# Designs tried in a protein design run: designed miniproteins, single chains, continued (2). Part 4

Each design is a single chain, and the fold is of that chain. pLDDT is the mean over its residues in the fold that is shown.

## One batch from the design tools (miniprotein)

Design m4106
Fold by ESMFold2-Fast:
Structure m4106 (fold): chain A 73 residues (1-73)
Amino acid sequence: MDMEEAKKLEEKARELVVKRAEEENVQLSPSFRLLALSMAQGLVAAKEAGDEELAKIFEKALNSILDAAKKLS
């Protein structure tokens, strides 16, 4: 409920994607950035819900996207 909660989720997800890309020293293409943002939104939502197993799944997916982007860079 509330657009404000959706905005906070998007902000946290964007911050996470930027931080992870900087840590991996990778520049994301628009396509990889959208995919990474989707996985990051899932990761943030899972962590806020306390679903650690789901959070691990999204974290693995995000890492795989960053690794693929790094190989293509």
Scores: mean pLDDT 80

Design m4107
Fold by ESMFold2-Fast:
Structure m4107 (fold): chain A 58 residues (1-58)
Amino acid sequence: AQQVKEALAKEGVEADDATIETLTQLADGDVNKVINALKARDFDVPQAAIYLNKLKGQ
């Protein structure tokens, strides 16, 4: 939660707590997976969510 919010803020991306919670749920609570997905998708929150959902579906 806090680490994801800070990572997004450093890149100038605003996300509410509900969005961060959704990303964390898609990563099964693994904050590092959320941060890695955001980095892999250039901090595009919708693209990071799609990426995490694809990984979870495997």
Scores: mean pLDDT 76

Design m4108
Fold by ESMFold2-Fast:
Structure m4108 (fold): chain A 85 residues (1-85)
Amino acid sequence: STPSLEILSIEVVEETETEAIVRVVLRAPSREMAEAYLPYAARAAADYAGKKLGREVVDVEIVSVEFEEDGDAVIATATLRVTLA
């Protein structure tokens, strides 16, 4: 792993009987690197949410992604729909 490619935060925004809405924020050296890493960050965030809520993760969908420049790096904020059992 590179020091500039990291998950900054994972937040469970909403929980229902069937799903959770999760926000994950990651820092990457470029937008291309952020996009390449998003599937792995999404899985890690879903696993975190499942453990925090004590529930099984069935599926993970990236609903939206926002990119912001931060000096020579990019901050990506992804909203995930995590299907839970």
Scores: mean pLDDT 84

Design m4109
Fold by ESMFold2-Fast:
Structure m4109 (fold): chain A 86 residues (1-86)
Amino acid sequence: MAKEKIKKAVDEVISKLTPEQAERVRELADKVLKAIDEGKYDEAIKAVNEMARFVVEEARRLRQPEAYNTALKAADEALKAIGEIK
């Protein structure tokens, strides 16, 4: 189920982040889930990319390679899940 995969990916990313970063990721994840529920897949894809970009930029600044790698995997998994919705 797409939403379940996205929630698990988000939880994995959050486990590698600071509390401030985790709050922003949760906000962006809510946008993804809401867009999927509304059938707005373009908005869901944009929100996934925005979330991935945020984590990647923050991980680079703070030298957090685990957060970087986890964010890329989470984004890929979320985009695949959205693509499986017919």
Scores: mean pLDDT 75

Design m4110
Fold by ESMFold2-Fast:
Structure m4110 (fold): chain A 110 residues (1-110)
Amino acid sequence: MNPELQKLVDTIAKLQKEYPELLVGLDGSTIYVAATTAEAARAAKRELEKVAKEFPGLKVEVVGTLIKVTPVGGPFAEVSGEEIKKLLEEKGIEFVEMTEEELIRKVLSL
């Protein structure tokens, strides 16, 4: 198992434990995090940006109300959506598999 991916997933698991309202989404190998509160949104963005600074090959960006985390290279170049899904399940993270467009629509309906 990829230790850099493990650190990313552990960070998401910790965030969802601290902020149970966090919606986690998966579209292929891209992870999305959405928050219904400004506090949770700031915490999620801060912690995910820290991981991206620590490990080259992760892109963290904001798309509407979503924080988008994309594996683009380095230690994440060989990371598959199935590998991410297994780690999310192993860490007890509640997540939904949807396209970016479906996730945006879901968040707007909250």
Scores: mean pLDDT 81

Design m4111
Fold by ESMFold2-Fast:
Order: structure tokens, then C-alpha cells, then sequence
Structure m4111 (fold): chain A 74 residues (1-74)
């Protein structure tokens, strides 16, 4: 029963990942629309959720979507 510790660690990693992703997204294209940046952040968050859950199928799906959004932002 380490659910409390696992949850606290998960929350901390998620917050760090979100901050890094938001900074990276803003750095990739300062002319990108707010909608594109929000989509990138949301997909990155979903990817990390899938990775932490061990769901390989969802992880691969979100990774592909994330790469597609990066191409749209460029």
C-alpha cells in the first residue's frame, strides 16, 4: 500500500513535465496559436499518463499524435 507515495511522486513528475512541455512548446514556435500550444501540452500530459500507467498501446497512440502536432506547429 504505497498508493499515497506513488500518487505524490506521480503528481510531482506530472507538474514538472507540464512546465517543461509548456516552455518547450512556446520555444518551438512563438507564432504558434494558443490552440496548437494547448493541444501539444494536453497530448504530452496524456502521453505521460499512459507511460506511467504502463499502457503501451495508448502511449504509442499519443506519441504519434504529439509528433503530428509538432509538424503542424513548425
Amino acid sequence: MRAELDRDIDDAMRLISRSVTAIAAKSLSPTASQEQLDQYVALSDAYFDALLAGDTAKKQQYLAQLKAVEQQIA
Scores: mean pLDDT 68

Design m4112
Fold by ESMFold2-Fast:
Structure m4112 (fold): chain A 67 residues (1-67)
Amino acid sequence: SLKRKAASLYSAGSINRVGADTSLELAKRLEEDPSSSEEKVQQFRKDSELNKKASEENFKKSEELES
């Protein structure tokens, strides 16, 4: 049903949101560490952006199905 599909997309969006927040937190912690590589910081920031985009897209699709 459309309601179950919307709920699944909302759940996926929530998981992606947590992933984005976790990756961003790790990037910030690595930036405070002078022994960390810039490459690792950039990788976590990129992972955060990808998860943020996935989260926004899944939430948008969920809302569209509930409309």
Scores: mean pLDDT 85

Design m4113
Fold by ESMFold2-Fast:
Structure m4113 (fold): chain A 91 residues (1-91)
Amino acid sequence: PRLELPPEVLEQIREADEWLQEEVERRRAAGEDEEEIEREAVIKRAALLKLIFEGLPLEEARERLERMSEEERERLAEEFLEELEKLAKAA
């Protein structure tokens, strides 16, 4: 069956995407390297999704993410990708 996420989770994902997009635009305007901006955005998105799936509200997930180092964010992103692979295996 199709993996139906609760409406609350879907809304949090949309809000997370909007927030990340605003940050990406701000960084592009600042003249940062586009490849680095895109890589960092992908990592932040995966880390945020991991925290949201663990049951954290979006506001708490953002605070948690901001307190994390880049290394910690990369680790969470990697863990999230592993979880997605396990879900794909179950299908």
Scores: mean pLDDT 76

Design m4114
Fold by ESMFold2-Fast:
Structure m4114 (fold): chain A 97 residues (1-97)
Amino acid sequence: SELDELKEEIEKVVKELGELMRKAAELENEEAKKKALEIVEKTLKRLREIGEEMLKRLAAAKSEEEKEKIEIEALKEMLKVLKEGKEELEKVLKEAE
């Protein structure tokens, strides 16, 4: 199922982000550490906004098919945001080397 595949991919990216966040927390470069924290904050804010819009759309949905479509669209958007945050974190860590 597309929902299960999206959930598995999100879990994988979240784990990868967690590892990058741990590396960022160990940085001696204060500027790079601050940039990493800002990226995490922006990513979490975007995910929250997507989740809020998803819940609003789900409340208005009239069928199970419509609900599934809303969830798939929201998870796809969340995955894009997570991947973008991962790329930005990787760049900060590489530049701090």
Scores: mean pLDDT 88

Design m4115
Fold by ESMFold2-Fast:
Structure m4115 (fold): chain A 101 residues (1-101)
Amino acid sequence: SSQVRQLIDQAFRYLSQGDADRAIQLLQQAINTAQQQNDQRSYTISSSILTTVMSYVQRGRVDQIYDRARMTYRAVSIRNTNDNDLQDTTNVSTQGIQDLS
C-alpha cells in the first residue's frame, strides 16, 4: 500500500541519518498498517526490513544497517515484481488456450 511505502521511505531516511531507533518505530507502524489493510506483501516487506535492521543493531554493526536494509528491501521487492509478471503471463496463456478451444 502507498501508506506502508511512505513509512518505509521515512524509515530509510532515518537509517541514512544513523537513527535506527526512529527507523524501527516507523517500520513497526508499517507492519501494523499492513496488517490493518490485510496487505500480506507489504507486511512481508516491512517485517523483513525490520528483522534486518534489528539483527545488525544487535551485532553492533551500525555502519552496515542502511546498506543491509536496502539490500533486503530490493530482494523482497524484486520477488514481488516477479510474482506480478508470472500472474500476467498465466492470464495471457489461459486466454489463448480458451480462444483456441
Scores: mean pLDDT 74

Design m4116
Fold by ESMFold2-Fast:
Structure m4116 (fold): chain A 92 residues (1-92)
Amino acid sequence: SALRAALLAAVDALEALVLANEDVLAEYAAREHGVAPEEARAGLRAHLAGLRAAVAALAATLSDEEVAALLEQVEETRAETERALKELREKL
């Protein structure tokens, strides 16, 4: 399905954005939660490692309308994450 392929591509793009900014995110997590930056990076990577497969499995059970809604949510989350990362980078 082109729609499900688009959803997985959007998830891949969000994962790539997070991984490209892992140093900023790890520093933020270290400051906010009192964890070591290397522990924050390990946690982030572990959470991302299963994401694509989990979304693919979920999408296989959803209707096209539900997949379209999920795609919209992922795209919105990516845009919000990009804005938050820009703001966070300015503060660090």
Scores: mean pLDDT 81

Design m4117
Fold by ESMFold2-Fast:
Structure m4117 (fold): chain A 88 residues (1-88)
Amino acid sequence: EEEEIERRLEEIREELRRAAERSEELTDEELREVALRLIDGLGLKAEREANEEEKKRIAEKAREWAREVREVRGWEEVAERLLELAER
């Protein structure tokens, strides 16, 4: 469902934002683990269910999130993975 994908994208973004906000309280390893799991889930859903237009929207969102999380300590690798998802 198109709306379901949009909602999942927003849910993932909020989880990444909250995790980044707590970077001081979480270890770098824990922070990356959460982010990577969310990104992997998004990638799998997009590959299975998204049409060309939806994939384009997912890519745009992934680039936006990558820019946001890139500025948070410990999220550089996560940001790169989001950009990689967007380029697919």
Scores: mean pLDDT 65

Design m4118
Fold by ESMFold2-Fast:
Structure m4118 (fold): chain A 90 residues (1-90)
Amino acid sequence: SSEQVEDWVEEFREKLKELKKRYEEGEVSLKEMIEEIELLMEQLKEAAKNWSEEERKELVEKLKEVIDEILKDFPEAREVALKKLDEIAK
């Protein structure tokens, strides 16, 4: 459902914002930030595995917007997230 997609997108947004904050405050390295992003994306992939193709497409579109907004200044992290996002789209 659209509500289910939005709930997962908002949870991802909050986690990504918190991770960015932890990086900016020196609590995590860039490598650790990227590793956490990969883990978050893998969790999203597993959650969406049994969703309809339409719900997965909505998820991918909304997640791309979140990634582009929050990770715009972190090209390496953004690239990793977008690569994982492509795997969810399949």
Scores: mean pLDDT 85

Design m4119
Fold by ESMFold2-Fast:
Structure m4119 (fold): chain A 101 residues (1-101)
Amino acid sequence: SVEDVAYEVVTLILGRLVVAEPEGGDIISVKTAEDILRELAAGNPELAALVEEIMRAVREEIERKGLPPDKVPVSLFAKVLREQLLRNPEVARALLERLTG
């Protein structure tokens, strides 16, 4: 299902964030999240456009909650990422293919 694809993509991206920032705990750098998503989108304009929308939505949620602009709670990032993937099921599938091989 679309929900299963979104779940797998979120899980795999969060795994890459933990590897990139092992001391980050429940909070990650916005730059690290953006760098990982941009790398996954490399060479694909549709993926690059979705990454821009995801990072925009992340920054808007950070501002709305009065959080520091350079850090985001993992739970908030995962929620925004999942919501954007559910709205873009074909792009979510393309991301899953890139994440799994």
Scores: mean pLDDT 84

Design m4120
Fold by ESMFold2-Fast:
Structure m4120 (fold): chain A 99 residues (1-99)
Amino acid sequence: MEKIEEILKKNREALKKNPSVTDEQIEAVLKLLESAINYVLIGDEKYRKEAKENLKKVFELLGIKVSDEEIDYALDRIVNIIKKNLTKEEMEEGKEYLK
């Protein structure tokens, strides 16, 4: 859990460096990232549904109107990026703290 919290903290600080990004947008992105990581680690469809809802909220806050198919496509791309960027150590630690 601590490793995931570090990833979320790092991403929050990176997003805060952009003065055009609101606190609400930052929180929506972090919730998307957390739920997507949980889906990658656990594989439970409930986390995919949660990540999809969070991604929809991100697009709404950015003023971007997207179809359900476009959201699913974008989410699958995000999930694949997370899978490629998470180390084996981070995946094992995340699984332990989620159980």
Scores: mean pLDDT 73

Design m4121
Fold by ESMFold2-Fast:
Order: C-alpha cells, then structure tokens, then sequence
Structure m4121 (fold): chain A 77 residues (1-77)
C-alpha cells in the first residue's frame, strides 16, 4: 500500500493535471492542440488511476477517475 506521503504526492499530481487542462481550455491554442493536450492529460490520469488501484489507494483512484470523466466531457466538443 502507498504511504500517506506518496498518496499526497499523487493527489497533488492529479490536481496539477486538472489545473493544466483548465488552462488549455481557456488558452488561445487551436482546437487540434487543445484536443491533443486534453488527451495527454487523460492518459496521465489513467496511469495514475492504475497505479493507485494496484497499490490499494482507493481515494486517489476515485479522484483520478472523476477528473478523467470531466476532461472526457470537455473533449465531446
């Protein structure tokens, strides 16, 4: 199981990815570049979710899943 310090670090990474995704949406980037960066954010969150699930960190996994779903909704157009 992950230590409390490792869980905190993963939660911080999830928050950083979420904030980066929000900045991408509010940026002057092309629609293609926005989609690319949002898809990259989803892939990073999926890796963090998988790691959290493998290590039994349910709270971290649930947070990653929530953020994945929110970004996927934004990719719908």
Amino acid sequence: MLSEEEKEHLLELIEKIKEAAKKVLNSDLSEEEKKKQLQDAIEKLRELKKLAEEKGAEEVAKKAEKEIKEIEELLKK
Scores: mean pLDDT 81

Design m4122
Fold by ESMFold2-Fast:
Structure m4122 (fold): chain A 76 residues (1-76)
Amino acid sequence: MEDFDEEVRVALLEIAVAIAKKAMERGIPLTDEDLEFLEKVAKEAREIAERSTNPDIRQQALDIAKEAEELIKKAR
């Protein structure tokens, strides 16, 4: 059950990052609220990467955290 919950949560975080990345690629400005949301996404993804016992979930979460952090850095 925990692994399923982590899989769903990671998928939602991945979708959030993908939307933000697509917005930036199309020149849509990210608001301060959007950047704060991405910071929360990166933090949660890192937490999942550190605690998950599933290697695939850990790697996916780490990739999401890195992507979110790169988007935040690029937008600032």
Scores: mean pLDDT 81

Design m4123
Fold by ESMFold2-Fast:
Structure m4123 (fold): chain A 85 residues (1-85)
Amino acid sequence: SEAVENLQLAGGYVRRAIALSTNEEARKEAEKYMELASKKGTEGDVKGAAEYLIKAAKVIYEKSTNEEAREEAKKAIEYAKKALE
């Protein structure tokens, strides 16, 4: 479904944002939200997964100083929001 496709794109962008972030604590916090998103995904809860991906991306966006990480986090939020439509 289009929602699942957008969720997969959001997850990819969160992983990229985490990899590019120079803030170690932001990476650890975002990784915890990614694990929660994965659990919701295995339960078939697409909405719950998307909400945790938004939380993960927001941590990177707010706490990272490097522009590349923030840009990928912004894209993750956009696609996760599309998955909620």
Scores: mean pLDDT 88

Design m4124
Fold by ESMFold2-Fast:
Structure m4124 (fold): chain A 67 residues (1-67)
Amino acid sequence: MEEKERLIEENKELVEEIKELLKKLGRDELIPALEKLASQFPNLSVEELKELNEMLKLVKKHLEAEL
C-alpha cells in the first residue's frame, strides 16, 4: 500500500474513533470540524498527514482519559 494512502486510512480511523469519544462526552459541536478536516486528507502531503496522525493520536488519548 502506498504510504500516503495508508496514512489517509489511519487518520480517517482516528477521526472516527475521536468522533465516537466526542459523542460519549457530549461534545457533538466539534464533530463537523473533524469531518471538514477529514475531507481535506487527500489534498495533504505525506509530511502533513504524518504530523496530523501524531496530533490525532494525542487528542484520542486525551479524550479517552476524560471518560
Scores: mean pLDDT 83

Design m4125
Fold by ESMFold2-Fast:
Structure m4125 (fold): chain A 68 residues (1-68)
Amino acid sequence: SLPLPEKGTEEEYEKLKEFIIELGKKLKAPQEDIEHALEILEKLREAGTLPRYSDVLEALERAREVLK
């Protein structure tokens, strides 16, 4: 296992990965869409721009309000 610096960035990556998979299953999204989302997450991780899990949840809640 490769620990990332202080701030739990690797833990955030794992949380976001699990969140994407579970959300995709809950919404019955195509497997291709889930895989694409995971590829985007990996690119963000490699670029050092990985968002916090809480920030992603807030962004999705705001998007849901706009789509109402």
Scores: mean pLDDT 70

Design m4126
Fold by ESMFold2-Fast:
Structure m4126 (fold): chain A 100 residues (1-100)
Amino acid sequence: NDEELVEETVEILSKEFDLDEEEKEKVRRVARALLEDPDADPEELGEKLGVLPIAVLVVRAVLAYLLAKKNGEPPLTVEDLKALGLSEDLAKYLYELLNK
């Protein structure tokens, strides 16, 4: 269910980045928007929802990981995460976070 994916995304990011309630709500809005339009431009969506483009990319990466897991697909690689627009260092960091 889309709401389960949204709440799992919030839980993962809240544990890692110590998000407050306002930040959690922003993550929910980004996650819902990306489930409706997975190819949304990070800069345009960031402006619309009041978040930095990097936050949109991080939420997109976590959603892609959760969708792959739900569908029984192999875990996303560092190269897959880089293809989503993440820097190499951030892609490696998220890869380790999600595959711990």
Scores: mean pLDDT 84

Design m4127
Fold by ESMFold2-Fast:
Structure m4127 (fold): chain A 64 residues (1-64)
Amino acid sequence: MTAEDYALRALQAIQAKDPATARAYVDQALALDPNFPGVAGLAEVARENGLPELAAWLEEQARR
């Protein structure tokens, strides 16, 4: 599993309206690559899917 693999699973969870599963996969991606550049993109997708709390958390992770 790569950080990109976990990010894809997080994306699928966001589209399924499951923020808890999405967060768990993002935590795994960041454990493998703390500077993973895809996190900001996931924040936009979370916002578009009506998950503003997850989007805010992802934006905070992307600023690290």
Scores: mean pLDDT 82

Design m4128
Fold by ESMFold2-Fast:
Structure m4128 (fold): chain A 81 residues (1-81)
Amino acid sequence: SAAEEIKAELLAEMDRLAAEAAARIATSDVAEAQRILAEFAERMAGLINRAAPQLTPEQLNEVLRHFAQLLAELQRLIDAV
């Protein structure tokens, strides 16, 4: 369905942006890494909010769970610096 395609594209974009953020964090101090994490969170929240009306509640929950997981993974990278 169109909603499944939107979900799949959103999840792929989330993974791409998280990989970009992780690469930037790897070469940053803790203060800059926290700014990068905040930037990622804001950008992803914006993309999710724009897509949300086109998703079912179940699909939105999957996206939000994945977003929370990526945030936790990026925070763990910062904590390891």
Scores: mean pLDDT 88

Design m4129
Fold by ESMFold2-Fast:
Structure m4129 (fold): chain A 86 residues (1-86)
Amino acid sequence: MDKEFIPPLIPEELYEEVKKEILKVLDEEKAEKVLALIIVLAHDPSATDEDIRSYLDSLGLSEEEKEIVIEKLRELKEYVREEVEK
């Protein structure tokens, strides 16, 4: 495992779009924590769906809020996967 910080491959434009969608369903404090977490998790291929749900649970998200966040994380993971495969 590289101990170096891996810079996010997600462009600012995509980040702002995801942030806007998250802010529709979460308050600002929860949204900031969730956005930081999902950006990191999008770049971590070892993170399981169970780990992701556990983290979101610890932030006090409802089941409906977790489903929305997981859907956005799937979109970000697919984008990162395509960028890494270039």
Scores: mean pLDDT 74

Design m4130
Fold by ESMFold2-Fast:
Structure m4130 (fold): chain A 68 residues (1-68)
Amino acid sequence: LTEEQQKELAEKAKKLAEEAIKESGDPLKVDSVEVDAKGKTVKVTFQSLLDPSKKYVLVIPAEKLLKY
């Protein structure tokens, strides 16, 4: 997987996550976005704004991001 493709997947995942937070109104912040070395999945970590010690993880298949 090229460095450019990894950046594209990370940007799409971050944008999708930020849009979902905006629509839901949940008190969450995107903490990190990690692309799997094989480019099959993207791991998005959310941090609770109400309790910074609490983190939630969403794993998104790359195929879903490519269709987005």
Scores: mean pLDDT 77

Design m4131
Fold by ESMFold2-Fast:
Structure m4131 (fold): chain A 107 residues (1-107)
Amino acid sequence: DRADALIEQLLAELERRGEPQEFIDAVRQVASGDIDPNNPLAVELNQEILDMLATAEAQAKKENDEARIKAVELARKLLAEGRGLLRAYVAGLLELARLHGLEPPPL
């Protein structure tokens, strides 16, 4: 799962930056479902991104629009690199941590 890969990347980055172990453990707990991995905000944002991408891909393929197919491919590559999706997922994880009384590190 791409979300799992992004979580692994986030955890590794937090460790490299020397973030508090308590915060890293909190992110792991949210990701593992020990706190609330199904927060409506995180689930909705992730699903909206995936649904929009799937719809655009299906339409472009049906219409044989090579330019739109390439644009969807680029969007998929950017999401695979974790740029847009990682930011949204991190925001969702931080909101989940906040709702459950966990302190995020300073930005």
Scores: mean pLDDT 54

Design m4132
Fold by ESMFold2-Fast:
Structure m4132 (fold): chain A 96 residues (1-96)
Amino acid sequence: LKEIVDKFNEEASKLPEVNVKFSLVDEETLRIEFLGNLEPLTVIDILYKHKVISLEEVAKAIEELRAGKDYVELKLVNPENLEEALKEILEEAKKL
């Protein structure tokens, strides 16, 4: 899991306008910091579409972002789906 997140951060760092950072808080909790132009709701939608996070985590993340947080912490339900979700997030980032 850490290797997948580290690889994503390396690729995302090549896109300075995106400025998004992923980190693992623990084995089941992903932290995402939205510091640039990548739309947070697009990221959350992709993670949910790939079943990486539950609908409950989606609702929580939306409320936290609406409250003015620039980061979310998400509990992973299917961490094995994270690599595919991150690939799609990276493709969306490239469209910026």
Scores: mean pLDDT 77

Design m4133
Fold by ESMFold2-Fast:
Structure m4133 (fold): chain A 64 residues (1-64)
Amino acid sequence: GRAAELQAQIQRLRQQQANLETAYNIRIVGEDDPDRIRELEEQLAAEKARIDAQIAALQAELAA
């Protein structure tokens, strides 16, 4: 049903966030410039926030 589909989509989005964090952390560990590290951390935060907004929208559909 619709609820199961929304829950599966939320789980996929959470996995995408975890994968993004891993990929950015690899880049950050290889970077020596503190300004570039900050930029990468801000970029990761923005990408995670984008996915969080998508999850929140799907959770709102589940609650409706």
Scores: mean pLDDT 88

Design m4134
Fold by ESMFold2-Fast:
Parts: sequence; C-alpha cells; structure tokens
Structure m4134 (fold): chain A 78 residues (1-78)
Amino acid sequence: MSEKVKEALELLEEALRLAEEAGDEETARRLKQIIDGIKTYPELGEHEAEELIEKLKKIVRALKEGDIETARRLLDSL
C-alpha cells in the first residue's frame, strides 16, 4: 500500500471518528463503506490518492468546524 493511500485511510478514519462524535450516522455509514472498499481493494493510483486526500482534508476540516452540511456535500461528490 502506498504512503498516499495510508494518508487517505488516516483521514477517512479521522472523518469517521468526527462524524460519529457529531451523531451523523449517515455520514459515518458512508465513510465506513469507503474505508472498507479501500482496505479490500487498495489499488489507488498516486494521482487518484492525491485527489482523495485533498477532498478528505476539506471534509475533516468541515467536520472539525461543525459544518456537517459542507462535509456531507463534499462526501457525496466522492
């Protein structure tokens, strides 16, 4: 597994923790599905992993700021 795929997984698990703490079960469920998919088939190309990381950084920031609607919108565009 590449370093970028590992970073993406770390960001996904951070976002999942934040969504669960916020009580956002729908966002948490979607994040769990994405995490499971990547763990099962970790064959992301470097550019695809970079795009995912940038998107996930924005999702994590929105969740930390309590902007659940922005986080959901960003996640829906994955």
Scores: mean pLDDT 79

Design m4135
Fold by ESMFold2-Fast:
Structure m4135 (fold): chain A 66 residues (1-66)
Amino acid sequence: GIDVRKIVEELAKEGAKIAKTKGWEAAEQYVKERTEELVKAGVLTPYQARLIENAALGLAKIILKK
């Protein structure tokens, strides 16, 4: 099966980097587009994509504060 934890961690790390350089709205759009691509590829369900998006953005906020 797919490694959901690894996806969350990778999206959070890249999202935090984008937020630092281009702002938070750009990071939100990036995570949304990546999760939508994974749904189109059949890797995630829409429900899983929403959960991963929320988890990744939450973790990105924590990374940004450090």
Scores: mean pLDDT 86

Design m4136
Fold by ESMFold2-Fast:
Structure m4136 (fold): chain A 96 residues (1-96)
Amino acid sequence: SEEEFRRLARGAAEVLRELIEAVKNKMPKSKIASLLVAADILLTGAELFAPEEHREGIEEVRKLVLKAGDAIDAGNYDEAITLLEEALRKVEELIR
């Protein structure tokens, strides 16, 4: 349902904000990894409940988060922050 989609997408936005701050503050890898996992779970749930018109948008958000994870693993924190901020912007647009 759209209500479940919006609830899960809002949860993902909150986790993405925490993840951005964790990366900016160079928090331990375990904290960053746990937030990445939490974001993936919420975004996967949002995709399952996504209306057809929001499917491409949520898929793009998931791809941005995956790329951010790869950037973090490579030590490219500035790139990861840029990707996560784009992911957050797109999620917030979908739930307007």
Scores: mean pLDDT 89

Design m4137
Fold by ESMFold2-Fast:
Structure m4137 (fold): chain A 81 residues (1-81)
Amino acid sequence: SAALEVLDELRALLEANRDASIEELLAVLKEFAARHPEAPVAHAALWIAEEGLRLGLSAEEVVAAIERYLAHERAQLLAAL
């Protein structure tokens, strides 16, 4: 599934940027969303990060929130197979 491939790529990207600042994480997620304009998970992850920054969350809290979202989304995609 193309959706699962994009989701797994995003998970790998988050792991590679685990020690990134919130600003670096936002830049990475903006570039990812630009490369995957048709992928809802890419835009949702960016939105979570932008809202997290607005609310004063740490980079670690933002990554955790995105990881929870991606885990739930992956489970839904697998259940639809």
Scores: mean pLDDT 85

Design m4138
Fold by ESMFold2-Fast:
Structure m4138 (fold): chain A 97 residues (1-97)
Amino acid sequence: MEKASKVSAAGLLGIGGYVNLWIVKKKGGGLELLRDGYRDLVNAYKLAEEYPEAKPVVKKNAKVAAEELEEVKEVQGENGLEEAEKLLKEYEEKVKE
C-alpha cells in the first residue's frame, strides 16, 4: 500500500514540476513557481531513492526540466534563476545512476 502510494506521489510531483516550469514559460513573472517546480523534481527523486520503482518516471522528467529551463532563460532572462539552476543540477546529479 505505502510503496504504491509513494511511487504515485513521485510521479505526480515530477509532473507538477514540469507544469510549474511550463506556466513560468507561458505567463512569465513566476520565478517562485520555477523554483518550486525544480524543488518538486528533487523531492520526486528523493521518493524514488526510497522506492526504486519510481526511478524511471523521475529520470524522464530530468530531460524535460533541462529543456524548459533553457526556454525560461530565453523568455525571462537569467536574473533570479540561480536557485532553480542549483536545484536542477542537484536533480540531474541524483538521477545519473
Scores: mean pLDDT 62

Design m4139
Fold by ESMFold2-Fast:
Formats: sequence, C-alpha cells, structure tokens
Structure m4139 (fold): chain A 107 residues (1-107)
Amino acid sequence: LSREIQREVTSSFLRMQSTELDRMADRLTEENREDDSEQARRLSDILLDLADRLEKEGYPQSAVDHLRLASDYLRKASDYARRGDIDGAKRYLRLASDHLRAAADSL
C-alpha cells in the first residue's frame, strides 16, 4: 500500500514539530510565560500520540483530508515560531489541533 510512505512522512513531521514545541515551552518558561509553556507541552504530547497511532494504524481516507489541513497549519505555526511570533504560532496550533483530533477520531 502506497499509504505506508505517506504515513511515515507525516508521522516524522509531527515528531519534529513536537520537539520544536518542547523547545518553545522551555523558552516560554524562561520568559515567564508559564500558561503558554503549558499549552505548548500539551500540544507536543498530542502530536506524539497521533504520530504513534499513524505509524501503527495507517492513513484511512477520512483522516487524509484532516491531516493535510493540520500539516498546513503546523507549517504556518513553525514559520511564526521561527520569527519569534509565539502568539501567531499558538493560533495556528489551535487550528491544527481541531484537525488532528478529527484525524485521530478516524483511526
């Protein structure tokens, strides 16, 4: 199934974003933004859980559309984080979270 390669690419992206969120959370703690740090850690955990499920269960068609939208929002969040716009990053992470939850419910 050609879905196997697609699963690996997406799960790797989610794991990479999880690592970036953990680093962001550490920085937010140093900047005395504890609520924002906690939100980033929670999103990191969600990304790791979803990556594990995608690696195990694969990509049903119902999840693919949600994963595409989530990936687009995660890329935007990463771009905002790289520019130091953490509030912009959080906005796109919230949008990604809704689609990640819908994708997870489809597995």
Scores: mean pLDDT 72

